# Ledger of designs, part 13: designed miniproteins, single chains, continued (2)

Each design is a single chain, and the fold is of that chain. pLDDT is the mean over its residues in the fold that is shown.

## One batch from the design tools (miniprotein)

Design m4395
Fold by ESMFold2-Fast:
Structure m4395 (fold): chain A 59 residues (1-59)
Amino acid sequence: MEAEAVVTEDYEARLPTELTVKKGERLRILDDSNPNYWLAESLETGEKGWVPRSVVEVL
């Protein structure tokens, strides 16, 4: 699914495949098939990585 989302809580990447995000940051969701983590692209930095589903809200 390709959808926009907003970060609701700051998250610091723990693995090189994860994305560090800040509250209020806009993301494009590239893969939402995992119930715990989504693959996202930061619309501000262009970086891609996995983020916890709990820290994002789909717009």
Scores: mean pLDDT 80

Design m4396
Fold by ESMFold2-Fast:
Structure m4396 (fold): chain A 96 residues (1-96)
Amino acid sequence: MKLTDLTSLSEEARAGAGHLALGVAAKKVGVTKPFQEAVKHYEKLTEKFPDNADVYLALGMAYYLLGNNEKAREYFQKALELDPEDGLARHYLKLL
């Protein structure tokens, strides 16, 4: 089961990006809930779009912001497996 990815993914990615942006502010005060919500959002996107590198990139970034470097590395590697030219996934893997 799949949708026309461009429109649906863009809308759901915007929601996840909003959670990540709020999470950066929340991280400063020790709150992780917005990052956890971003993780859940992108995990649902992997069920709908299992071959979409952007979803795994976003999930990797969410885990990185949560401080879970092991899962962040796994998802960045998955993003690179699907899109070897992904400079962001490559960049974050070097930081881990």
Scores: mean pLDDT 66

Design m4397
Fold by ESMFold2-Fast:
Structure m4397 (fold): chain A 60 residues (1-60)
Amino acid sequence: PDEAAQTLLEVPGVGDELAKRLYARFGSLEAIAAASLAELLRVPGVGEALARRIRDFFAR
């Protein structure tokens, strides 16, 4: 859904395609927020710096 993609676009380094890929893999924003760094790193296009930014975004 577009809502998940739009929310993730607020994270620096996350584009529309990557946001949709994260949502497709995890199924929901709650699942993405609960994902570990290791799980985020399994997504093509997500490196360590971006995985930490996604985690920090949902931790605040």
Scores: mean pLDDT 75

Design m4398
Fold by ESMFold2-Fast:
Structure m4398 (fold): chain A 154 residues (1-154)
Amino acid sequence: LTERDRYGRTPLHRAAEAGDVEEVRRLLAEAEAAGLDLGARDKLGQTALHLAARSGHVEVVRLLLEAAERTGVDLLTARDIFGGTALHLAARSGRVEVVRLLLEAARRRGVLGELLESRDKFGYTALDLAREFNPDPKASAEIVRLLEEARASL
């Protein structure tokens, strides 16, 4: 219920990292009933959205963003101990469809400009990470295109 593992992770963190859609759905229903903190942070300052985004679990990302919209919890601009947002982690990891979902959610919430200009503690934006650190050139090119089109829409 409030148990955290040795890394400070809640059950929601573990289900999100694993891509366990059914367990995420169950935990989100319990969260709404019991006041569970959707913005809970592990020892690296990461939320469940950070872990799902890094791992490329598209359906889990969608469920977490929908829950955040209903509860008013800010998961989109939340920063880990390295200053990275979920968008930073998705871009670095080559998670094209997760990047698309995060940009759409940011546009709906009016935080798109803030999210695109956000720099981690090393000075990198999500765009910088997609260009320099993504090992998949095709995913890198598509993420760069999505991020540049999003910036042009401002």
Scores: mean pLDDT 89

Design m4399
Fold by ESMFold2-Fast:
Structure m4399 (fold): chain A 72 residues (1-72)
Amino acid sequence: SALGRALIEAARAGDAERVRELLAQGADPTFTDEEGNSPLVLAAEYGHGEVVRILTAALRAQGLSLLAAAPT
């Protein structure tokens, strides 16, 4: 929970280094907040391309390819 919330905040801020650090600590890239926002969705909404790339790679490594690259 704490790592997931930190990952969402880092993704929203575009802090690619923090995103990598949190993922290395075991943060779940599929985590969603109380509003249903995922780190990938927030990074994409705020235009943080490097963070989007990092999160997409992490989701694919977990076998969540294509379905995690919303919409479709």
Scores: mean pLDDT 76

Design m4400
Fold by ESMFold2-Fast:
Structure m4400 (fold): chain A 119 residues (1-119)
Amino acid sequence: DLTELEKELLRAAQEGDAERVRELLEQGADVNARDPITGATPLHLATLTGRVEVVEVLLEYGADVNARDNRGRTPIDYGPRDDMSTLEYSTKVLGMDKEKVEKAIEILRENGAEEVPLS
């Protein structure tokens, strides 16, 4: 079960509040906290939403760059690969900047992220 700190961490990561993410991690929130429905970590959500500064903070605090959600997806799998539906979700549905999502993925690759084929 997620603590209140971990629920706030997942929310702050998705919203791009890097200062709040840092505060929560300093208070002892698990950097690899998992969403109870999807198994997504803060790093998965920050990557999906193109939150570059949050991605950098999470990695600074030792986030598992290859953490797997309940479907076996890693954080890098949450960004655009070659699928227009993934790109449309991150850029149109969430209003996220494609270049920011691509920058988050670049940072993940520089930190040892591996793509997992799901099909």
Scores: mean pLDDT 76

Design m4401
Fold by ESMFold2-Fast:
Structure m4401 (fold): chain A 60 residues (1-60)
Amino acid sequence: MKGLYQAVKDVPKTTPQFLGLKKGEKVEVLEVVDEDWVKAKSLETGEEGYVSKGVLEKID
């Protein structure tokens, strides 16, 4: 899952370690954590955090 992705829906930032996203916000996946979660960086805000694989779609 490394590469460029975008959020398929709005994702609220509920804790400091999670990445909050707007629908269509572009992210770079930095690391696959497990079957459900990745560590990603928002290309719009520069924030890094954990996000569910289920809210991301590949754009490259």
Scores: mean pLDDT 79

Design m4402
Fold by ESMFold2-Fast:
Structure m4402 (fold): chain A 160 residues (1-160)
Amino acid sequence: MVLFVVSVEGVPREKVVDIARAAEAAGADAVGISIAEPDWREMIAAVRAETDILVEMTDVGSLEQAREAAAAGADGVGIFAATLVGPALAREFKAALPDLLVFAHGGVTPENAAALAADPLIDGILTGRPLRPADVAAGRFDAIRERIAAAVAEFRALLA
């Protein structure tokens, strides 16, 4: 079964846990934290303390970054442009870190999602951005949960 990821990119650190709880309660399998966030290690630790949802580190471009993410308690890593560079990085990550989940993002479409989901190097897919900056800013966690639940249902229907 291919995992569905909710990106929390540009979410303020004080809201990441409430978004992770809303994602978990919506039936998302993971939350994606960008390696470009200054406080990404503290965000992983905060999500891990308060939810059972998987944590993916997004935008990982090297085996060094994948090791740092795993050492900080990420369950997996997201490869940007998975259709172009992803198969080489996914092989490298799985060979060095066999228990680390590998997620595909950037350039996922309805037409390629089933082929990515059938790749034995890909454990999950990040598709779309169910988060609206205005809902995050206003703390509208019920409206966030409803949107994530709709995106999960759409994603599951693409793979049925």
Scores: mean pLDDT 93

Design m4403
Fold by ESMFold2-Fast:
Structure m4403 (fold): chain A 75 residues (1-75)
Amino acid sequence: MEETKKRLLEKIKELEERLQRDPSSAQYILDQLIGEIVRLGSPELARKVKKLFETSDEDYVTLTRKIIEYVKKLI
């Protein structure tokens, strides 16, 4: 669990930096984040992230930032 948490936090930091450099990649970044959560064996966390996505009417950049913050708070 500790190793999974560390790896996810490192990936989140990478995705945050990529979002700052290229906001147009927000949808790609969101898909990558969900994929990493699933790959690391956290299906419950992935479901919570998907629910947050489904309940938000914000643009993809703002939505991706909110999801990153949400995941960071849950870890």
Scores: mean pLDDT 72

Design m4404
Fold by ESMFold2-Fast:
Structure m4404 (fold): chain A 85 residues (1-85)
Amino acid sequence: SELSRELLQAAANGDVEKVKELIEKGADVNARDPRGLTALHLAALAGHKEIVELLKKYGFDENAVDDDGRTAKDLAKEAGHEELL
């Protein structure tokens, strides 16, 4: 859905207000980009701690893996943000 695409983009960009708005409008918490990345993966990779905590509170799956078998925690470590998860 368009809401899901916007959620992935907002999470990657660090737009906390937009992430909240899109989740409240019913964006799919299981949505994935073409590489299998969820909003939680994108926020963790980018180091957006406030968005990571927000997504966890809304029930995003911390154990979800991308197409390479990486969790959001794995991506956070690779990017130097390991304390986020």
Scores: mean pLDDT 82

Design m4405
Fold by ESMFold2-Fast:
Structure m4405 (fold): chain A 111 residues (1-111)
Amino acid sequence: SELGRKLLEAARNGDLEKVRELLEKGADVNAKDVLGNTPLHHAVMSEAPLETRLEIIRLLIERGADVNAKDKEGRTPLHLARLIDKPDREEIIELLLELGADPNAKDKNGK
C-alpha cells in the first residue's frame, strides 16, 4: 500500500514524527518491501541518531510490529542489529531482546 511504502521510508530515514503520523493514518506496521523488510528492519538499519532509532523501534513494537518478522533471507531485526557498528549495536540488541526478540531465530544459512 502507499501508506505502507511511506512507513518503510520514514522508518529508514529515522523520521519519528512521520512514523507516528503514518501509523495514526492506518499504515500497516508490518508492511514489507520487495526484500521482505518491515519498518522495524529499516528502523534498526537506519543511519539516524541512536536515540531516534530506539524511539522508533519502541513505537513500532508498541503499535504491533512483529519483533521476529523475517525478510526473504530469513533475517529478523535482531539478525540485522548484529551487523551494526559499536557502540550503537549493543543498545539496539538489548532493546530488541527486552521487547521479545528470539535470540535463537535462524536465517536461511542456519545462523
Scores: mean pLDDT 89

Design m4406
Fold by ESMFold2-Fast:
Structure m4406 (fold): chain A 112 residues (1-112)
Amino acid sequence: DLGLTELHIAAREGDVAKVKELLAKGADVNAKDTVTGATPLHLAAGAYTKGTSVEDKVETVRTLIKNGADVNALDKGGYTPLHLAELLASEEFRGPIVETLLENGADPNAGR
């Protein structure tokens, strides 16, 4: 699966229950995919998923950070999760995710 873990997929989809289950089972919160070097937090912050609530997206981000996600992790392009959050088309997701990342130590000057 292009180096994606189950945690990458659950984080991308905003599946809070599955994220919590996988982390409880010892999933690597900072696993990098083999293609882009993205962590689960990159996908939680940057992916737009139809039918996911703002609350579930924010809780997914918070859950990953609480479990030791590197909030300033760089992918192979030099992008942080914060950079990818800025690419969300709607303020419904972008604003709350950006605020959550900044509240949890995201450096707006990290990476690119």
Scores: mean pLDDT 81

Design m4407
Fold by ESMFold2-Fast:
Structure m4407 (fold): chain A 116 residues (1-116)
Amino acid sequence: MRDENGYTELHYAAFRGDLEKVKELLEKGADVNAKDSVFGLTPLHLAAGAGHLEIVKLLLENGADVNAKDTVLGQTPLHLAAFAGHKEIVELLLENGADPNAKDKAGLTPEDLLKA
């Protein structure tokens, strides 16, 4: 189910770090790759940017698109993890096929954001 901005309960659980709620929602068939209607963010974007390593692992195990791009900035979950300085999540995303050379709409790669 989606709210007024197209956010699912899975988006909110992933952002908050509510691992048990993420497990419950995925078991009930929540769309792991759902995009919100405002920014085009997936639950993986929100978990990666917020630093929730175990939720990132669980979303990837359930078929999350590691290279999903948001609609506003063209950023992947790897961009958000790198910008936030979540090095363990950066490593995990790269191990799961994240493109380290993906450019956002400003031409920035995840590596450019990690060094800032």
Scores: mean pLDDT 85

Design m4408
Fold by ESMFold2-Fast:
Structure m4408 (fold): chain A 110 residues (1-110)
Amino acid sequence: MIVLTQSPPSLTAAEGETVTLHSTASEDVGTYVAWWQQRPGEAFQLLIKNASTRAPGVSSRFSGSGSGKDYTLTISSVRLEDSATYYAMALKPGEQPTFGQGTTLTVVST
């Protein structure tokens, strides 16, 4: 079973900052990584698929990169509504989808 380890577990950012979230896979998953946003009380929203492809309707402030084992989600010019838990998911063919533990982002007004 693939294990995704996300870091940091939580971070606080000021509005307008750029934040980078990391995920490391226990084995090579190629580009079969997606990123999901889950705001408190809301459904999971797909942000990025295939490591770097934005989902339809997702702000250009969100970008994904990485391959092999190491993956990043970058959020530029963070806004208060970006306060959420962000989950990496491995989607390797022939295996069950596996979620990381999540990174909780708190955005504060300056």
Scores: mean pLDDT 86

Design m4409
Fold by ESMFold2-Fast:
Structure m4409 (fold): chain A 62 residues (1-62)
Amino acid sequence: GKIIARALEDYEAKTEEELSLKKGEKVLVEEVVDDYYVKAKSLETGKSGLVPKSYLEELEKL
């Protein structure tokens, strides 16, 4: 299933594949890529990209 998560802190994308987030921004986790990164879609901007798992708090499992 999909997971809804929240950014714990601001994150600035380091590459075009990564997603920048503001603290408190909600995302849909679409895919777990590896032990460090997920592919997420911002529910506020509609943009998708890679985000470090350590920057996200799981809120709801769909």
Scores: mean pLDDT 84

Design m4410
Fold by ESMFold2-Fast:
Structure m4410 (fold): chain A 60 residues (1-60)
Amino acid sequence: PGELWRALVDFEATTPEDLSLKKGDIVEVLEELEGGFWRARSLTTGEEGIIPKEYLEKLE
């Protein structure tokens, strides 16, 4: 729904379902999943994937 969040840390995807991020990347949160994971799209790379929500900070 267009909510923007910033990556707090670098994260390298280990599966095709994971989203790779670099610290400072901006993502759009698409869906909340179980277990503290979100489906998001990177505005830097255009890739979609799953990321732990604790790696993200909401933009003010």
Scores: mean pLDDT 79

Design m4411
Fold by ESMFold2-Fast:
Structure m4411 (fold): chain A 58 residues (1-58)
Amino acid sequence: AGKKVVALKDYTPTLPIELSFKKGEVLTILKKLNDYYLLVKNSKGKEGLVPSQFVKEV
């Protein structure tokens, strides 16, 4: 199975390419773009960037 992260806080996107998420939401890692951003997919099948500092690997 793919690696997953859990959201540490609620997040509202500042850029169109980012995903919104809620604290405790589990996201599937698709790619590590750099040390600051992950490309993830949520449970609804939406893909986007999330700041790595606001999520933790599970």
Scores: mean pLDDT 82

Design m4412
Fold by ESMFold2-Fast:
Structure m4412 (fold): chain A 84 residues (1-84)
Amino acid sequence: SERTKERKKKILELMKEREFISFSEIAKKLGISVSTVRRYLKELEKSGLIRLDPPVEKARGKVKFVDTIDEGIELIEEAVKKVF
């Protein structure tokens, strides 16, 4: 879905700007529920596009962006477009 693709891209853009991110803050910025944020982060983590600490399934509401794919964020944004 186009809306899901756009929202996942916005999450990756937020990763460029921050070391730590709150699920509530992502939810507020994107106009979605915290449960939807958790689902998108889990999908991005499973796709190998991002790595979070703690992993999304163990996180209570705040995560640290540990890693992205080795090629950099611009390539991650392009990969999101190709996968969706």
Scores: mean pLDDT 69

Design m4413
Fold by ESMFold2-Fast:
Structure m4413 (fold): chain A 58 residues (1-58)
Amino acid sequence: MLAVAVEDFEAKTPEELSFKKGDVLEILEVVDDEYLLVKSLKTGKEGLVPKKYLKEKK
């Protein structure tokens, strides 16, 4: 499933992925109620991101 970043996000830990508003991310796994494991289509990197910064891309 693809998602689009609605806000810029800067990683606070090594497990998190930084991204910019408008970046397209592949959702790999739902980790919990607040975090997703995603892959950046722009960079190919994977990491944890807060769910609230993403909107599902249709």
Scores: mean pLDDT 81

Design m4414
Fold by ESMFold2-Fast:
Structure m4414 (fold): chain A 59 residues (1-59)
Amino acid sequence: MELYRATKDVETSNPGFLSFKKGDILELLKEVNSEWWLVKSLKTGKEGYVEKGVLEKIE
């Protein structure tokens, strides 16, 4: 399981994109392209698109 931590808060009203808080843990489901990933929030269970540049890999 590929886990990432959010480096900042992201708020969106777009239903295809995921909102989260800095420090939230997200699971990588699919790399859609070079900038956008499909991820799942472990906190809420919701899936959505996120800009990969706001995520850091957990060791």
Scores: mean pLDDT 83

Design m4415
Fold by ESMFold2-Fast:
Structure m4415 (fold): chain A 117 residues (1-117)
Amino acid sequence: SELERRVAAGLDVNARDADGYTPLHRAARAGDLEMVRFLLAHGADVNARDDYGFTPLHLAAAAGHLEVVELLLATPGADVNAQDDFGFTPLHLAEIQGHDEVVALLRAHGADESIQP
């Protein structure tokens, strides 16, 4: 892809666009498993925060992208309990959207149900 070529040419993989998103935020929200894998292999910050404090894990969980959630959680240092600027965790967003398989996966990886927004 064009993004892959730009990263190979020295594009900062953690640069934020006009909406505050990194490439990893956009790939996670889109459910683009191949792009998520590529970006993580090239130094993408798994815990990057957008303008509202959403991490890639928040966006993947809210969208129900199970395989992307699994890959992000397998990344060393991933914060399963990251709170956005409103206090919501990825678990809260998955529950609100009714993504039961994502909820189960997050719980299996240490998501704390006692965290309140």
Scores: mean pLDDT 89

Design m4416
Fold by ESMFold2-Fast:
Parts: structure tokens; C-alpha cells; sequence
Structure m4416 (fold): chain A 150 residues (1-150)
């Protein structure tokens, strides 16, 4: 199964189960050509044993490089997403993101992972869109996360 979420002004995020391993999710982020971080970024996501969609705990492996003046992400690099810490999200914004379900937190975290300071509002726009408009798509992502969890 595949879930695609369109975020106006940012791009599209597509999540699917890996065909060879249903415990692995594939994530593709297509950033709008109008953004400084335009391009296609990919990651693999695994869910630690005992994690639920509500906890927002993931292991994320970048499959594509992303380089900004403030950070570098290399293909093959692994990032731990936790309820209290999503990499590269502003510390003042972390408590707001923590209140979201795991699927929404995963989407925000992956967008933040691949976008730079030059795209500064993209992560906030994703948060606002997912919290108000994309509840059905987020629920579908939560079902993918439940299927991937052991």
C-alpha cells in the first residue's frame, strides 16, 4: 500500500511498505521546484520493537544526500527520531510536534531532515497542514506504521 500527501507550497510525501520487507517503510519527499531545497529525497524507516504509531519512535536511514550551510546529510546516515527529539527541528517547536501522532511526526521529521535553513518555513507549513487538513492521509500513514511495527 502507498500513501501520498500533498503539502501546498512544499511538495509531496509518499510512504509505502518495502515490497521485500513489510517491516521497512520507503519515504520519498519531492520538494517543490520553487523552494531552495528543490529535489527528490528518499529514506528508509524502521520501527523499533514495541513502538506504536502514537510514540513517534523511528530509525530513519537517508538514501539521498542533502547539504545546507547548517548541516549535511549523507546517503547511508541513520537518524533516531524520538517523541522528545526530531533531528534539525527548532527546540521551541519540538513540544508542538510531540503532540502529533507518529505518522505526522515521521512526515515532519523527514521533511526537516532533507530541508535546509534556506527553506525555513517548509517544516512549519507541513506541521500546520498535517494538524488541520490531512487527517485522513495521516491516519493512513499510521496504519502503514502499525503494519510495519512488530
Amino acid sequence: MEVTIEIPGVGTITLSQDPSDPSVLRVEVKMSDDLPDAGTYRALVTIPAGATPETGTFSVTALTDAVTPYRQVAAGEVFDFTPDNLPFIDEAFQPKVKELNGGARLIIGVVALFTGHGGGGATRTVYETLSTEKKEEVAAVDKLLEAAAK
Scores: mean pLDDT 73

Design m4417
Fold by ESMFold2-Fast:
Structure m4417 (fold): chain A 107 residues (1-107)
Amino acid sequence: MGETPLHRAARAGDLDRVKALLAQGADVSYQDDGNGNTPLHLAAEAGHLEVVELILDHVATDPASPLSVLDLLNLKNKLGLTPLDLARLAGHYDVAALLESRQRQAS
């Protein structure tokens, strides 16, 4: 399987679609078949600040989530890159600052 609907919505910055998919139990930890990106990796690379915040808040508030916020933030794609690494490489410093802040709060 290539990518999930949540991957596409996150990359597109479709905040309402991301909200709907998360409410339906979409897996935030699923890594795509290409570079092994999670939806958080794709949102961070694309610079979609509100989508990044929504995904992290969903994980932080869902006690049934198999991953912590810190686990998701530290998850590496097949290139060894975290969502923070992708935000920095893409020049999205606002997203990078949010990811760094959330990592400090989760530590």
Scores: mean pLDDT 84

Design m4418
Fold by ESMFold2-Fast:
Structure m4418 (fold): chain A 115 residues (1-115)
Amino acid sequence: MSELGRELLRAARNGDLERVRELLARGADVNVRIEYDPNLPSSGATPLHLAAAGGHLEIVEVLLEAGADVNARLDPSPVSPLSGATPLILAERAGHKEIVEVLLKAGADPNAKLL
C-alpha cells in the first residue's frame, strides 16, 4: 500500500475532512484497502468503511463523489462478527441513520449479508 493510501485510511477513520479532500486531490486511491490480515477485524477496510463506521457523514459523501465502491466488503475473518461487512452494515451497526440513507441512495445493497 502507498503512504498516500495509508494516510487516506487514517484521515477517514479520524474524521479529518480537509485531509481527505487534500489526499484525494493528490491522487490517493479512493478504494484503497487495509492489507489482508485474517486476525484483524478491519482487514480489507476502505476509507468508506472507516468513515461510515465513525459517523463521518460529509467524508462519506466526499468519498462517494470520488467513486468509492459503496458495496466494498471487509475481508473474511474467523475472529470478527463483521466478516465481509459492507459500509452499510457498519453504519447500521453504529446507528448512523443519515449515513445509512446516503449509502442506500448511492446504490448500497440493503440485503448484503456478512460472510
Scores: mean pLDDT 83

Design m4419
Fold by ESMFold2-Fast:
Structure m4419 (fold): chain A 83 residues (1-83)
Amino acid sequence: SELHEAARRGDLERVRELLAAGADVNAKDILGHTPLHLAARYGHLEIVKLLLENGADPEAKDILGYTPLDIARINGHEEIVEL
């Protein structure tokens, strides 16, 4: 979805616009990734915070069983792990 792409590329304002337009914060792509998984993977701390403020599930698992926190840890984004 566009929300997944905005979260992946670090487009904070586009994430905000899409959430305001009623985008599903917990939508899963074909791999089971939520927008929070993608923001965590790419180290977009402010987008992680915004998604959590809008009801993103930090315990959501992708098809491999990884949470956004697991993905942040694997990718070395300690600032997201410490949230």
Scores: mean pLDDT 87

Design m4420
Fold by ESMFold2-Fast:
Structure m4420 (fold): chain A 60 residues (1-60)
Amino acid sequence: MKKLAKATLDYEAKTPEHLSLKKGDILEILEEVNENSYLVKSLKTGKEGIVPKYVLEILS
C-alpha cells in the first residue's frame, strides 16, 4: 500500500534535491531521509525530491 501525504502549505525548494509543493498536493512517501525530512514523489508531476516533514500531513 502506498504511504500518502498531503502538502499543508506551499513550499519552495532551495536546492535541486528538494521538491517544491503547493498546498493540497498529494505525495507518495518513498523514504525517511532524516528526523526532519522525507523523500517524496509528487503524484501531480511525477517528480521526486526531499521535503520537510512539517509541511506534510500523513494520509495512510
Scores: mean pLDDT 82

Design m4421
Fold by ESMFold2-Fast:
Structure m4421 (fold): chain A 61 residues (1-61)
Amino acid sequence: AFELLERLLSLDPEAAKEVLGKALDAAKQAYQTQSEEEAAKVGLDTLTAGAQAALAALAAA
């Protein structure tokens, strides 16, 4: 998760910022209805998926 974010940050800081923001928003929303641990998992899953997608898009460009 964080390794992918660090790679994205070194290649495209703006994409990394967007991915991190979406992950934090997802975790914040989950925290309102779920436990802190489950909200953190939602955030990490969102961050991993977003970072993978952004890195794949950069590699394809």
Scores: mean pLDDT 79

Design m4422
Fold by ESMFold2-Fast:
Structure m4422 (fold): chain A 68 residues (1-68)
Amino acid sequence: VFFSEAQIRDAFSLLDKDGNGYISVKELGTVMRSLGQNPTEAELQDMIREADIDGDGRLNYEEFVTMM
């Protein structure tokens, strides 16, 4: 996956409505689509499982950037 830091940051900020620095699996799918990707639900679940160290089903910015 090839994205600039600015594109990733902008997409994350648009979906982090609460300003708490986390996004859900559903929001991750929206980010990926806004960046020109089209992942399946299974692919999104696999990405979350691999990057979500806390196991809470959410990604912070650092975890999100790491999976890209």
Scores: mean pLDDT 68

Design m4423
Fold by ESMFold2-Fast:
Order: sequence, then structure tokens, then C-alpha cells
Structure m4423 (fold): chain A 64 residues (1-64)
Amino acid sequence: GEKRKEILRLIGEILRIIGEILDLEKQLEEAKKAGDEEKAKELEKRIEELEKERKELLEKLKSL
């Protein structure tokens, strides 16, 4: 029913965010190797924002 659809939707959202974090972490490693401190800081900030969003979605999933 509806609960199952909501669970699948949340799982899909969490997986998308995990994929984005992995891509950004790769970009962060490349920026650090290149010595681009400004780019590295922006990427770290974006990763932190996505990790917070992922945590909120995981808590919502656990509450179902």
C-alpha cells in the first residue's frame, strides 16, 4: 500500500544522495591533489549539506 510506496520513494532518494556524495568526494580528492583549496572547501561544504539531508531521510525511513 501507501507505506510501501513511501518506503521505496525514500530509499530511491537516499540512493540518489549517496551517488551525489560519492561523485563529490571524488571531485574533492582531485581538487586536493591539484592544490585548489577554494574548490576543495566548496566541495566539502556541499558534501556536508548532502550528508545532513541523507541523515534526515534515513531517520524518516526508520520512523516508518
Scores: mean pLDDT 87

Design m4424
Fold by ESMFold2-Fast:
Structure m4424 (fold): chain A 71 residues (1-71)
Amino acid sequence: MTEEEARALFAEFDKDGDGVITAAELKAFLASKGQDLSDALVAHLIAEADRDGDGRIDWAEFLAMVMRSQR
């Protein structure tokens, strides 16, 4: 996934322009869209993105999660 794709996806969640999304919203979105991701991978990405346990994922955390998943 490119930064442009990640940015477009982030904007899909962040309709209010607050610059944050919740881990729950990310998980629900992926499930709703029928993404072909394993449950283990989804859980791992959520845990990695929400490193501080605030229940919110900012742009920097989201981008890091996406970029690291390509590693």
Scores: mean pLDDT 65

Design m4425
Fold by ESMFold2-Fast:
Structure m4425 (fold): chain A 67 residues (1-67)
Amino acid sequence: EAFKMFDKDGDGYISAAELGTVMRSLGQNPTDEEVDRMIREADKDGDGQLNYPEFLVLMRAKMRELS
């Protein structure tokens, strides 16, 4: 079911809004500033969007903390 959230639009990218929604679904409560910061650190060019592979790497790191 988590994957269905990620491919909601099926465009292959994850926006800041979608990342925020995923984080809340996982029981976290990030601010919009923190979500933006996470994207900046994960996204080299800072377009405010993440490729699916980059998003998976980010989620793996977060899952270790959540688990």
Scores: mean pLDDT 65

Design m4426
Fold by ESMFold2-Fast:
Structure m4426 (fold): chain A 60 residues (1-60)
Amino acid sequence: MLPIAQAIKDYTARTKGELSLQKGEKVVIIDEIDENYWLAESLKTGKMGLVPKSYVEIVE
């Protein structure tokens, strides 16, 4: 089962490859890109993109 993470604060995507997040929004963690970013899928929108690890916490 892939981990689920939740946004701990709002994030506005800075590039085309990133997801924008609202605080409390959940994403599925698909892969680890590097020490700073996850590749994730938004459960709200179904879009995939990069999310900064510092803006999310793993909840499941």
Scores: mean pLDDT 83

Design m4427
Fold by ESMFold2-Fast:
Structure m4427 (fold): chain A 60 residues (1-60)
Amino acid sequence: GPMLAVATRDVEGTAPWMLSFKKGEKIEILKEYENGEALARSLTTGKVGLVGLDDLEILE
């Protein structure tokens, strides 16, 4: 299935390529990078952007 995660804190992205989300939002991980970042989609907003994996709890 899709790699799902939940946000562990609120994040306000400061750049247009960054994903903004609130604690408890479900996030779909599309691609992981070696530097601890991922390309992800918010299941709440439908927005796609970069996130830090340390801001997420992986569910699946």
Scores: mean pLDDT 82

